Designed miniproteins, single chains, continued (3). Designs and how they scored, part 91

Each design is a single chain, and the fold is of that chain. pLDDT is the mean over its residues in the fold that is shown.

## One batch from the design tools (miniprotein)

Design m11148
Fold by ESMFold2-Fast:
Structure m11148 (fold): chain A 63 residues (1-63)
Amino acid sequence: GPSKFERALAIAREIAREKGVIDAEDVLEVAERAGVDVPTALLAAIRAAQELGAEITEEALKL
């Protein structure tokens, strides 16, 4: 099956697509749902935001 990081990236892309922004709570949700640590979820969130032209909040980047 997909790696946990691929799962995190898929969840982050969905959030970015729906909201146009990824906040700190969204990063924590990605970590919980994908079963990855917060730094890994943040890397997935940054990549998804960059790919989709979504914003990532300063609070999320400070995680």
Scores: mean pLDDT 88

Design m11149
Fold by ESMFold2-Fast:
Structure m11149 (fold): chain A 66 residues (1-66)
Amino acid sequence: SDEETVEEAVRLVVDTLRMLGIPVTEELVERIRREARALVGRVTPPPGVKEANAIAGLLLPRAARD
């Protein structure tokens, strides 16, 4: 479902930010969730990649640099 895709993308971004030592706030999580929702259905993943992974890959550079 769309919501499952959003939550998986949020989880992937948050886990990666934590691995990079970047503090994750509730405000950042909600921003990532909003951006993930905006991308659901707009992203075509490469063959063999799920949509949540493609969305997370787009959001990570933005979340890490803010």
Scores: mean pLDDT 86

Design m11150
Fold by ESMFold2-Fast:
Structure m11150 (fold): chain A 80 residues (1-80)
Amino acid sequence: MSPDEQRVKDLKEKLLAARDEEGKLSLEQLKDVLLSETSASELVAEEVAKYYISKYGDEEGKISAEAIEKWANEKLARLS
């Protein structure tokens, strides 16, 4: 497995682990994972989190487990 594929899989696991009681990721939880798993500043992590919420978020502005899996599958497909 390539380092890029492993990075996507590791980030997917961290995102799934950070879900709230509803099984979803809020903007704050997504930003926290990005801050812990990347070298991004808080401002960059917030901008990236907002982008992912806009692309994969539901009507509540949260990312479901299915949306996390979709994001990971799309990233892995681009690396294959």
Scores: mean pLDDT 78

Design m11151
Fold by ESMFold2-Fast:
Structure m11151 (fold): chain A 91 residues (1-91)
Amino acid sequence: DAVATLQAIADQLQPLVEEEIARLRAEGRDVLADLLASMFEAARQAIENGDTVTAAHYLLTVIDMLLPSLDPAQQAQLEAMKAQIEALLKA
């Protein structure tokens, strides 16, 4: 189930998104923090509406925004999530 898979990925990404938003705001990078929050909210809304293609693209953008700030273990987890999303888009 594509909706269930994307929901699980979004739930796993949520604490990392919240941490990155807090970090960006602490650095005065409010525009980038607002963009990340907006992209993640758009992904959540698309999942709620069953729009799996739109949700997938927003989640891929969110993952790409998070990757540079993460440790190698977290990067490996997000790369695996990215591969799962890309597999859904090929189906």
Scores: mean pLDDT 89

Design m11152
Fold by ESMFold2-Fast:
Structure m11152 (fold): chain A 63 residues (1-63)
Amino acid sequence: SEKKEKIEKVKKEMEERMKKAGDEALALAQKTGDWDGAQKLGAKKIGEYKKEAEEKIKEILEE
């Protein structure tokens, strides 16, 4: 299905963004020593990327 291919692309983009956010949070924690703050920032970004991906997938399914 064409919709499946579009959904898989959205998922891959989300996974790449989440990985980058995790890497950036780890780097921030190492630089600042604020592991709790860095974890919260990373979790917020990951949550935003998941929400964006879910909204895009919903739009694809509604086509």
Scores: mean pLDDT 83

Design m11153
Fold by ESMFold2-Fast:
Structure m11153 (fold): chain A 81 residues (1-81)
Amino acid sequence: SNVGINLSEEEQKIVDEIGKEAQELFDKLLAGEISLEEFEKGMEELKKRAKEQLSEEVAKRVIESLDAAKEFAKEVYAAYK
């Protein structure tokens, strides 16, 4: 059946927490509180959490979003914003 993505209440909470933690990592990177390597490690841990705790389709979207955010953060960091 080709039904749209159905997020459980538990999955929605996990998605929201991952997004919040990703934003906190980005804020710390830009504030100089963590290195780019620590930021990348943190983002990798969030991707692992998504794979372990979310359904395959939801995890794929979250990972794509985290990868996009990571690349954007690297560009901002290189430009020294």
Scores: mean pLDDT 80

Design m11154
Fold by ESMFold2-Fast:
Structure m11154 (fold): chain A 74 residues (1-74)
Amino acid sequence: MEERLYRGGEAAVYGAWTQARAGAPSLEDQIARVRAEAERRIALFEKNGMPYAARGVRDEAERVLAELEAELAK
């Protein structure tokens, strides 16, 4: 059930990032919070033997961070 594992990981990360961004006063703070949350979740999924979920979190984090960093560079 890779789809189920991926979906679970993606949904959990999505909620956490939405909350992290809502409370952050700047784009730099939003980037820092998203990165920290992604690292925590990746480590947790890898420790629990869920490499597919960990990959999903990493890919999603890279996408979101790239968008935030591009906006910061403007």
Scores: mean pLDDT 69

Design m11155
Fold by ESMFold2-Fast:
Structure m11155 (fold): chain A 92 residues (1-92)
Amino acid sequence: MERAIEAFKKAVSEDKEEGEEGLRELEELLRSPDEEERIAAAGALGKVAAANKDKELRERALELLREGLARETDPRVREALRGAIRSAEAGL
């Protein structure tokens, strides 16, 4: 939970390098053994993909969500990833 919040704060930074570091940390959290951390990371990536000022960071966040969904087997985490992708694609 805490790690996802910290990574999200970096991902929405005005500094592009810090934003890229935040996305890397969220990518690592999508592979966490903790389901709640993976759900939190999915939500954070969804917000980045939907609303980040940097188009490249939005596209990367959406890519990470799709990659995460392709490998995820837990039903709750899969629902979080699908919801995040849907919201990002709708621009909501």
Scores: mean pLDDT 82

Design m11156
Fold by ESMFold2-Fast:
Structure m11156 (fold): chain A 93 residues (1-93)
Amino acid sequence: SEKLGGLATRIFMVSPASLEEVERARKLLAEAAEHYDRGDFKSASEYAKRAAETVREMAKRAEQNGADPTAVEELRSIAEELEKIGEELEKRA
């Protein structure tokens, strides 16, 4: 949950996305952390993967809106980390 919390903070700090998009990603990460803390690695994996997809959509929208390339790359990096977490959790399910 600490690692997921750190990623949520990174999304907020670097994202040129709307507050609604940031809040959606944060809610998915909170769900992933809650399921992880209960030992429900399957649901935790599903929420982490949904968060990854949401952050990927945010990166695409930011790029389309002419955001700083560094911010777009950071969002893509966060999405990749979330996908990796989802895959690791799936192996434990």
Scores: mean pLDDT 80

Design m11157
Fold by ESMFold2-Fast:
Structure m11157 (fold): chain A 94 residues (1-94)
Amino acid sequence: SDSAIQAQLAQIREQLGELQRRYEEALAEPDLTKRIATLEEVRAGLEALRAQLEALLAQSTNPELQAQLRRMIASVDTQLARIDAEIARLRAEQ
């Protein structure tokens, strides 16, 4: 149901907020090895949430929910690209 999808979206939003906090903690980490490790954990979390969003999109028949899910997936893709670029930069510095 749309209510069940909305409940799962609320949970995904909370998890995205937790990953954002971990990302910011990683940027403040002075140890490069620990920073990369935390960024890779955040990346894995974002990949898992992206998969959940795609599963919800496949289950939804509501056009407004589909549009919302596609916007969230696009936002996650932007965050993943940012983290991938940061990890690549940091690995080049090791």
Scores: mean pLDDT 90

Design m11158
Fold by ESMFold2-Fast:
Structure m11158 (fold): chain A 75 residues (1-75)
Amino acid sequence: EEELGKQVLDYYLQAHKYAQEGNYELASQYLAKGRELADQLSSTALRKVADELKKQGLDNLAERLYKLAEKKEKE
């Protein structure tokens, strides 16, 4: 679980970096990989990854993971 969360974080960080460099092809590939693994995470693991993304200034990506965590909690 923690290992998968780290992989999701790494993929989203790489996607953001490539997007900032104008390499949208690589950015979209890493975003897709991160999204696929994020679907496999628990709500708790998703919130931890989102917290780290927000800490690094990636508020939009963090918000997506918070919303996915809420959906998985089904309240």
Scores: mean pLDDT 80

Design m11159
Fold by ESMFold2-Fast:
Structure m11159 (fold): chain A 65 residues (1-65)
Amino acid sequence: VSKFVGLELIAMALAFEFGGSVESELRDGKLVLTFRGLSDEQIAAAEEELARYAAETGVEVEVRR
């Protein structure tokens, strides 16, 4: 199972929970997640949750607005 797919699904679930959306891109071995329709505080909360899962998988994640 792809490590990136798991993180992407978590990001989508978080975006949906906050009433927004997320776009995912794989760049230079890094998963770049761009959130739309979320507040800065909600993005920070999503980043914290994603960091926990990224640490377990060794995947590098970058969160963007």
Scores: mean pLDDT 79

Design m11160
Fold by ESMFold2-Fast:
Structure m11160 (fold): chain A 84 residues (1-84)
Amino acid sequence: GAREEIERAEREALSAVPPEYHPLVRMGAEHVLKAIEAAEKGDLLTAEIHLGMARIVVAVLRLMGLDEAAEALERAIEVAERAV
């Protein structure tokens, strides 16, 4: 399911970065999961806000040169967008 795919993408992102970046990666993944939760409740506006926040995390990771982690979180966002 979507949650398992997002959790797999989070694990891939975490393995691609040093431990000091784990909080940033987890924040991105948490926003993706909150988007799914909001969509399941019919709150599409809150879902879109959380997807937007996750995209900001992806942009920050790319600016920092952490492209592999950014790509993994981007896949998680795509999974969530298909579920919303």
Scores: mean pLDDT 89

Design m11161
Fold by ESMFold2-Fast:
Structure m11161 (fold): chain A 59 residues (1-59)
Amino acid sequence: SKEELIQRVKELMEEKGEDEALEKIGKYFNVDPETIRKAIENGSVDEETLKKIIEVLEE
């Protein structure tokens, strides 16, 4: 579910460091880290994008 994907992203961000994780995601998608953080917190990210974020963070 989308909720499980969001929880997994949050766990990976905590493990790797939030700033480092957001910077890595921002580089991959060519978007500001702050924009990504807000989108995740607001639940505005679709499931396909969340899965890709998880892949990026697990590398």
Scores: mean pLDDT 81

Design m11162
Fold by ESMFold2-Fast:
Structure m11162 (fold): chain A 70 residues (1-70)
Amino acid sequence: MKEELRKKLEEIIAGMSPEEQASARTVLEMAKRFGAEEEAIEEFVRSAQTLSPRQSILVAAEVVGRHILA
């Protein structure tokens, strides 16, 4: 994973509320378990540029859901 992407992820999460941080980290842990970590992080970082924290977390959760059903 690109170093710049990891730094962007941590910056975005640090700007969230504690509740949003917990939700985001839970989704990313699930993504890691299903081998979708890089894709989930990329989509989360991209979505956070234009969407709310809650919506960005939901986009990452959708990535995880695709890998669970595959």
Scores: mean pLDDT 79

Design m11163
Fold by ESMFold2-Fast:
Structure m11163 (fold): chain A 94 residues (1-94)
Amino acid sequence: MEEELRKRAKELEEEIKKTTDNLEKAKLYLELAIVYYQLGDYDKAEEYAKKAYELGDNEIKAGAYAVLSLVYRAQGDLKKAEEYAQKAKELAEK
């Protein structure tokens, strides 16, 4: 399972290198953030979620906030987890 997630991360990183469109790149960064979250690499999950937020539309930004909420909860920062979950919900409802 872990090797499969690491393989998926490498595939996404290679696809990002070939992608010139900012919105498509944001979608790939969001997928990469989710994969690193699943791997337990919360630092990389946060890094890629923030990159997805910078380049993405409201749907991708909501997804990025949702990943950040999961990361902060996993790290024990429940206040930030709740704040980002609320931001994700508000943005997704627009």
Scores: mean pLDDT 87

Design m11164
Fold by ESMFold2-Fast:
Structure m11164 (fold): chain A 109 residues (1-109)
Amino acid sequence: SERELVLRRIALVLRLIGLRLECERIIEKTTDPEIKKLAKECIEKCEELIKAILTKELTEEQLDRVADCIARADAALRKALESEDVEEQLAALKEALAALDEALAILKE
């Protein structure tokens, strides 16, 4: 229903705000400039996704696929937060960025 689609869009926006907060926590925890740069890119992609979700007419299928991408990004960002190893943090942030880019591509269909 129309109401269910609106609620699903709001839920995705709230999840993306949560991902932004995770990225901010990564920035606060790290002294590595490359990790800070990748985490800032994740914030920018989350902001682009929030804008797209709020301004575009989206199908239920698109919302399901975007939700999956957001879940994968969340899992990757949690790995970055839990790790103290720079290489693992960089790999996790790149995984998060790939998932967010996939979500943006879905919203351009």
Scores: mean pLDDT 90

Design m11165
Fold by ESMFold2-Fast:
Structure m11165 (fold): chain A 70 residues (1-70)
Amino acid sequence: GAMEELLRERRRQAAEDTAVGALEHEFGKKPKVLGSTVGKTKAEVLAEVDGEKYKVTINMKTGEIKIEKV
């Protein structure tokens, strides 16, 4: 329904905003978001900083963030 669609989109936006903030803090430059996948326990955001690709993994239960170069 419309409510489930709104909540799903809000979760995606929150994950992408979290990943952008983490990458800006780490590298001092604004990343370009290439895509995201949001699950029940984990979100993954693919982004680019200075031509290099990074995968940001967010644990949705603990809030732990991992940044990996792809």
Scores: mean pLDDT 82

Design m11166
Fold by ESMFold2-Fast:
Structure m11166 (fold): chain A 89 residues (1-89)
Amino acid sequence: MENLKKKIEEAEKEAERGDQALQEVRRTLPDLPLSEIRALALGGVDEAERKAKEDPENAPIWQALAEAGRGFRARIEREKLKKEYEKLS
């Protein structure tokens, strides 16, 4: 049970980092709709990390998109872990 709680806490921290990264992306790209930013973040975490290495001038944007995508994934995982914890309690 303690292991599951720790995973939930780690997922919450990752989701918070993703939220901060999403705000940074929106500040950099204010005219880009939030829905499109979310789609890019969710669909391209691995590609965004790769592009950050290949495109150093735009690396901060690609890194922020990757972090936002991981944050969204962490939110989904957190909800799954919470449901699993409730079944065991």
Scores: mean pLDDT 74

Design m11167
Fold by ESMFold2-Fast:
Structure m11167 (fold): chain A 74 residues (1-74)
Amino acid sequence: TDPPVDDQDVQNGFNIANRLLQIAQQRNIQDAITYVQNSITYLNQFSQTRDQSSWNQGSDYISRSQQLIIQSDQ
């Protein structure tokens, strides 16, 4: 049984997304910028609705952005 997503998890999600956004913008990785922006949108939606699908989508976009940034490191 997974622990429930709490307000600290949401704040950590925003912190990770903002760090990824800074890296993606500095490296000009347009797809990673787009994925991070989508993750922030879904995290905001989760904060308002507490809909698990919004959390899952936000987390997926964070993972996709991280993967693109890792690939950019060569």
Scores: mean pLDDT 84

Design m11168
Fold by ESMFold2-Fast:
Structure m11168 (fold): chain A 105 residues (1-105)
Amino acid sequence: SVADKIIEIIDTLIEMIKEKAKTMPAEAQAQLNEIVDQLQKIRDDIRKNKDTLSKEELEKKVEEVYKLAEKALQIMEPYMSDSEYAILRLHVESLYNEAKKALDS
């Protein structure tokens, strides 16, 4: 289902953030863990309500996920090289585009 695809995308994003957080200073790890907690809450809300969620409600959740991903990127940017940051940003944009395409199907 569309909801299951969006859950898969959110889980991928969570694992990316968790992996990067391991290499960051404690303050950045704490902020990234808060973002992971928020992403997990959105994922669990989608999973609980996937049979009743409208396309519009899923779109709003995808936009919330993207805003959280942008916050994570801002936290991580000072601790990454320009090339590492560019690759990570492209991966986040790719995941966002996959979510938008799933919503259009």
Scores: mean pLDDT 89

Design m11169
Fold by ESMFold2-Fast:
Structure m11169 (fold): chain A 68 residues (1-68)
Amino acid sequence: RAEKIKEKLRELNPKASEEQIERAVNAILAAIRAREAGDEERAELYLKKASEIAGIDVKKVEEIAEEA
């Protein structure tokens, strides 16, 4: 789960640091948990945060979260 997200983030932005990737993974995992709890507003907030941290478009971050 987390490892798959990490791999996809690295593929989309090879310039991102390991710390940026790790923080983005944590934000995406938080978004998935929020969505599982029925909190769509919090899930969207975490996905936007992951997008900003990783330097990847939010639509691509949403695709990664759906595939995880």
Scores: mean pLDDT 81

Design m11170
Fold by ESMFold2-Fast:
Formats: sequence, structure tokens, C-alpha cells
Structure m11170 (fold): chain A 80 residues (1-80)
Amino acid sequence: SERLRELVEKAVEAAINKDYEELEKTVEEIGKLYGLSDEEKERIFYNLKYFEEEKPVKTEEERERLIEDLTDYIESLAAE
């Protein structure tokens, strides 16, 4: 989904910038569109925050892989 990819890109950018308010808002928007539980939204938020703190995105290739992986993960949750 183009809209999901757009939101995931926004979430990843917020995490990289340590804008946790924007990250929370974007994850909530994804959750509303894809029917995610509170636990699933919290997991996405903390995984992005933790990933950036432990292994900061240094290249455009790493950023693109993270966006693709997270988009696929959310689509898999919505399909089940």
C-alpha cells in the first residue's frame, strides 16, 4: 500500500530525528488504518526507538531496508 509506505517512511524519519511525539502520532495513524492492537502499536514504537538508539541508520540503503521490512511486517499483521 502506498499510504502505508508513506506512513512507515514518516515513522522511520521521526525515529531517526528522535521526534518521539511524531513517531507516536504516526504509529497511532498506522494502527487506525490497519487495525493494530495497542500492544502491536507499542511494539512498533519501542522497536523503532530501540533500533535507532542501538544501531543508528547511517546509509540510505539501511533506511530503505528498514522501511520495507516494517511495511511488510504491518501488512502481515493486517492479513491475519
Scores: mean pLDDT 78

Design m11171
Fold by ESMFold2-Fast:
Structure m11171 (fold): chain A 78 residues (1-78)
Amino acid sequence: SSERERRHRELVRQGLEAYGRGDLERAAELFRQAVEESPTPLQKAAALELLSIVLEKMGRLEEAERAREEARRLIAEA
């Protein structure tokens, strides 16, 4: 739906702003919400890639790798 698409875009935008400020915990929270509110597998993969970048910056390397693996799977299925 257009509402879900707008909500997803807004969550990604807010997450990028938080990341730009160095608020990694807030960025991760917002990108997790964007993953949950993703209207398509491709948008979910993109949100998972953003989440992975933030998790890697936080030193949460195993969580970052899991997010990347999920994104790769979704892209392969798209």
Scores: mean pLDDT 88

Design m11172
Fold by ESMFold2-Fast:
Structure m11172 (fold): chain A 81 residues (1-81)
Amino acid sequence: MSEAEKLKAEFEELKKRLEEAIEEAERTGSREDVGRVAALLAEIYEVYSKLKELDPEYAEEQLPELTRLEERYRRVAAAVR
């Protein structure tokens, strides 16, 4: 597997974990769950940065989805008790 393929697999796994974490944070409204989303966003952006160098076309295709997930994070962060 190429480096780009490995990073794509890592990105897809992180994206899945991020979506699951956002859904949990949306359900609970807890600071702990929101914090978990923030940590996963940091990890996915690090992988995304590497993908922009190795596979810019794939990175461009993923940007709208990342923007959507970041917007969902901002909404749950604003709703924290």
Scores: mean pLDDT 84

Design m11173
Fold by ESMFold2-Fast:
Structure m11173 (fold): chain A 87 residues (1-87)
Amino acid sequence: MTYRVTVTLKNASPEQRELALLALRIFGKELEEERPGVKVEVREVSPDVFEITVSGLSREEVEELARLLRESFASLGIEVEITVEEA
């Protein structure tokens, strides 16, 4: 099953946008290295919206990843809205 995780930045500065994109790309690479068969693609849809396509995980695992992403961005001072849907 493939899932789409949409990360929307709220009131982010240009520097926060660059940091968010870098963090998401690093996260995707680490996840692929830790979990054989998992694929992560990160796309910038707009300056404030990133789309992450994840395959090889269950819905429950993707929801947990969304929770961890929210906590990680909060620790960086970045306000985000994260949604998960089937792709």
Scores: mean pLDDT 83

Design m11174
Fold by ESMFold2-Fast:
Structure m11174 (fold): chain A 66 residues (1-66)
Amino acid sequence: SKEIEELEERIDKLTEQAVELARQLRENPDDEATRQKYDATLAEIKALIAKLNELRKQEEEKRKLG
């Protein structure tokens, strides 16, 4: 579905962002601002994955009911 594809794209972009933030933290471990952004990015990824899984479950259940 369109919503599932949009969520997958968003997760991919955030994952790329998290990798870059992790790289920055390796170079500057005491960068509190970057650490906060990293933690926030991981939290958003987890929330989007949960939403993606729920939407996939709903689509599968709809197919079984026909």
Scores: mean pLDDT 84

Design m11175
Fold by ESMFold2-Fast:
Structure m11175 (fold): chain A 78 residues (1-78)
Amino acid sequence: MLKEDGEYLKKNKEEELKKAEELAREGKAAADAGDLSRAAALIAALEIEAVAAKLAGADEVAEYILELAREVQAYVDS
């Protein structure tokens, strides 16, 4: 198991959030390009990141990532 360090865990949560925001931006860009398959894949990736955040005990981060997935889905459906 990975060794827990408070500062390291905080930094990992910030990196996870940045990754999720990047996936959301790429998903919207894919939708703008008409690549609905890529947009769907990026939404799925966001949902996976949300599960990972929840398993790490970052419930608020997980909820935020899931909301990003919903925003991308709404953007695709627009």
Scores: mean pLDDT 77

Design m11176
Fold by ESMFold2-Fast:
Structure m11176 (fold): chain A 108 residues (1-108)
Amino acid sequence: MYTITTSSGKKLIAKDLEILSIEGDIPENPKEGEKFEVTVTVSAVIEGSEDVSDEDIKDAGIQAAIITAQEKFDVEKVLKAEVLSLEKLPEKGKWRVTVKLKLLVKKK
C-alpha cells in the first residue's frame, strides 16, 4: 500500500499491486551494472475521492507501477509509460489501473 501524490497535488492510495508480466531479452546471468530493457505490466487498485480526474488516477497508477518495478529492478530510466486500462470499481472512489512500462534497468 502506497500513498501517491499526483502532479495536481491530489493524494491517492495505491493497493493490490500485481506484476502481470515481465517481457524483454533479460540476461540469464546479468553482470554488475549491466543495463537492459524490460517491459513490465502492473495492475493496481487506486483509491481516492470521487472528485479526482481520470488524469489523477492515471498519474497515480503510473507512479504505483514504477514503485512496483523498483522493488524488482534498479530502474535507471522510464522509457515509456502507457495506461492500458482504467476501470471504475463498484466501490466509491476505487479504480483498477493497468500500466505498461518500458524501463532501462540494472540488476538489483
Scores: mean pLDDT 83

Design m11177
Fold by ESMFold2-Fast:
Structure m11177 (fold): chain A 82 residues (1-82)
Amino acid sequence: GKSMEAAERAAEEARELGDKAEEVGREKGDWKSMIDGGTGAALGEMAREIAKLSGDGEAGVRIAEKARKTAELALKGESAEK
């Protein structure tokens, strides 16, 4: 359904953004961006699996949005936790 498609899309976006943040962090020697980027990618994959196992696409979207935010902050060189 629509929510499951949204969850898959959001999860993929979070994973791709997280992978990119990890790569950029590695190139710069910024270990925080590497860790936060990798975390964002992992949470994106987890969101996809949770949506599939539960059938709850909305839950998947919420987790994927948090993952995307983590990856976005990593790309900016900001910490996900204050």
Scores: mean pLDDT 77

Design m11178
Fold by ESMFold2-Fast:
Structure m11178 (fold): chain A 74 residues (1-74)
Amino acid sequence: SEDAAALAAAEARGDAALERLKEEIAELISKKYGVDKEEALEKIKAGDMDLFNKGAALLISEREGVPVEEVERL
């Protein structure tokens, strides 16, 4: 019972973190490429991996101070 509750709590935390990441990525894409934030978020949630990867590269670029073009080469 406790192990199942701990696993469920860990999954819920992971899901919440992923949702926050998707929102942050959508905001960065909106700001960088001039697309609507809600439209970008819907596409990412629908499984647009190209858009997700572009947003992830922007996030890494911001956090590490590396040009996005260099992150995209990885």
Scores: mean pLDDT 76

Design m11179
Fold by ESMFold2-Fast:
Structure m11179 (fold): chain A 100 residues (1-100)
Amino acid sequence: SASREEAEKLVREMEELVAEETKKIEELVAQGDYEKALEKAEEMFKKLKEKQQKLQDIIESDKELSEEEKKELAERAQEIVLQAQKVYEKVLDAYNKALA
């Protein structure tokens, strides 16, 4: 369905966003620019939240998606957000170690 295709596209965009921003964050950490790395991680979360909200709007309004499909899409989006959280925690750990 069109709604399924749009939801799948949003999930892919979230995956691509995390991959691209993670690379930039890792480059900043390698340069010792921890404050910019944290700012970049926060910007990543803001953009992910916007895409996750759009996905949630599709899930809530669509009558053609099964409950199982809705759950799968929501869980996939949440897993991407958790991957972004791990990136943020890794940056914070590196920053704390650099300050010690």
Scores: mean pLDDT 86

Design m11180
Fold by ESMFold2-Fast:
Structure m11180 (fold): chain A 104 residues (1-104)
Amino acid sequence: DKQRQNYSKSVRDRVLKMAKSMPSDKDSGDMISKMGEAAKKSLETSIKIGSKQSADTTAETGLGLADAGDDWSKILSKKDKKSSDKLAKSSKLLRDQVEKVKAL
């Protein structure tokens, strides 16, 4: 779905813009990680109760957040390898949860 692909991209772009306005690259990484954890919990709940329509919408947000996390972890890798690795792991766990929604 072209509209869904555009929505995920818009989420990624918005999150990265917010990250650039934060006081530090680490604070940006922590923000993206927290947003990703919230999206992951929402997806897990939607899967558990079988709400495919809610899960589909949250999965698009989750995919955009995971993509933003991967991009920001690359920026952090130049300054803080530990925070970079933590963010990359968080984004992977979120992406794995998004993939589970596709099986609903």
Scores: mean pLDDT 80

Design m11181
Fold by ESMFold2-Fast:
Structure m11181 (fold): chain A 72 residues (1-72)
Amino acid sequence: MLSDDELRQRMLELLTKYIKEESKKNNLSDEEVKEYLERAKELVDHMVSHLSDPRVREATEREIAELEKALK
């Protein structure tokens, strides 16, 4: 079972990779990329704050693992 900090880090790493790849395709500025990264952090913090239910947490950990597989 992942800690809240580990879960936040994994989710943020996935979103950061996605945002960086999309920024290259869409020719986003450094300022726009920074804004998207700030929003991603807020989203991750919000999601993790609602993971008090062990079943929801387990499902979220599983989804992250599947997304990591899809991106590799």
Scores: mean pLDDT 76

Design m11182
Fold by ESMFold2-Fast:
Structure m11182 (fold): chain A 111 residues (1-111)
Amino acid sequence: NPEEIRKLQVEALKKLGELLLLNHEIHILKAEGRPVPQSTLERIEELFKEIEEIIKELEKLDKDLAKIFRKRLENAKELRELVLNGASSEELLNLINNDVEELEKLREELK
């Protein structure tokens, strides 16, 4: 069902975009020596679970598309580890820009 696949893609992209913003927020807070709110960390874990469920549904409909979204989720998890460990702004900006570009490509496929 193309409409069902499209709906799952839109939901996954929205949640991946929220993860990117939350990872960026953690980076800024760590750079400023400010504490990361527990609610932010809990929201990220919730988003990981929600995206994993969407990927499992996509695997039933389109295995190749599900692999693409799984790679985006893995990259988001790696970015979280890097921001929590205080990685440099230069390294993080490069990874964030790459993730934005990949998410924009996925969004263009929906137009």
Scores: mean pLDDT 84

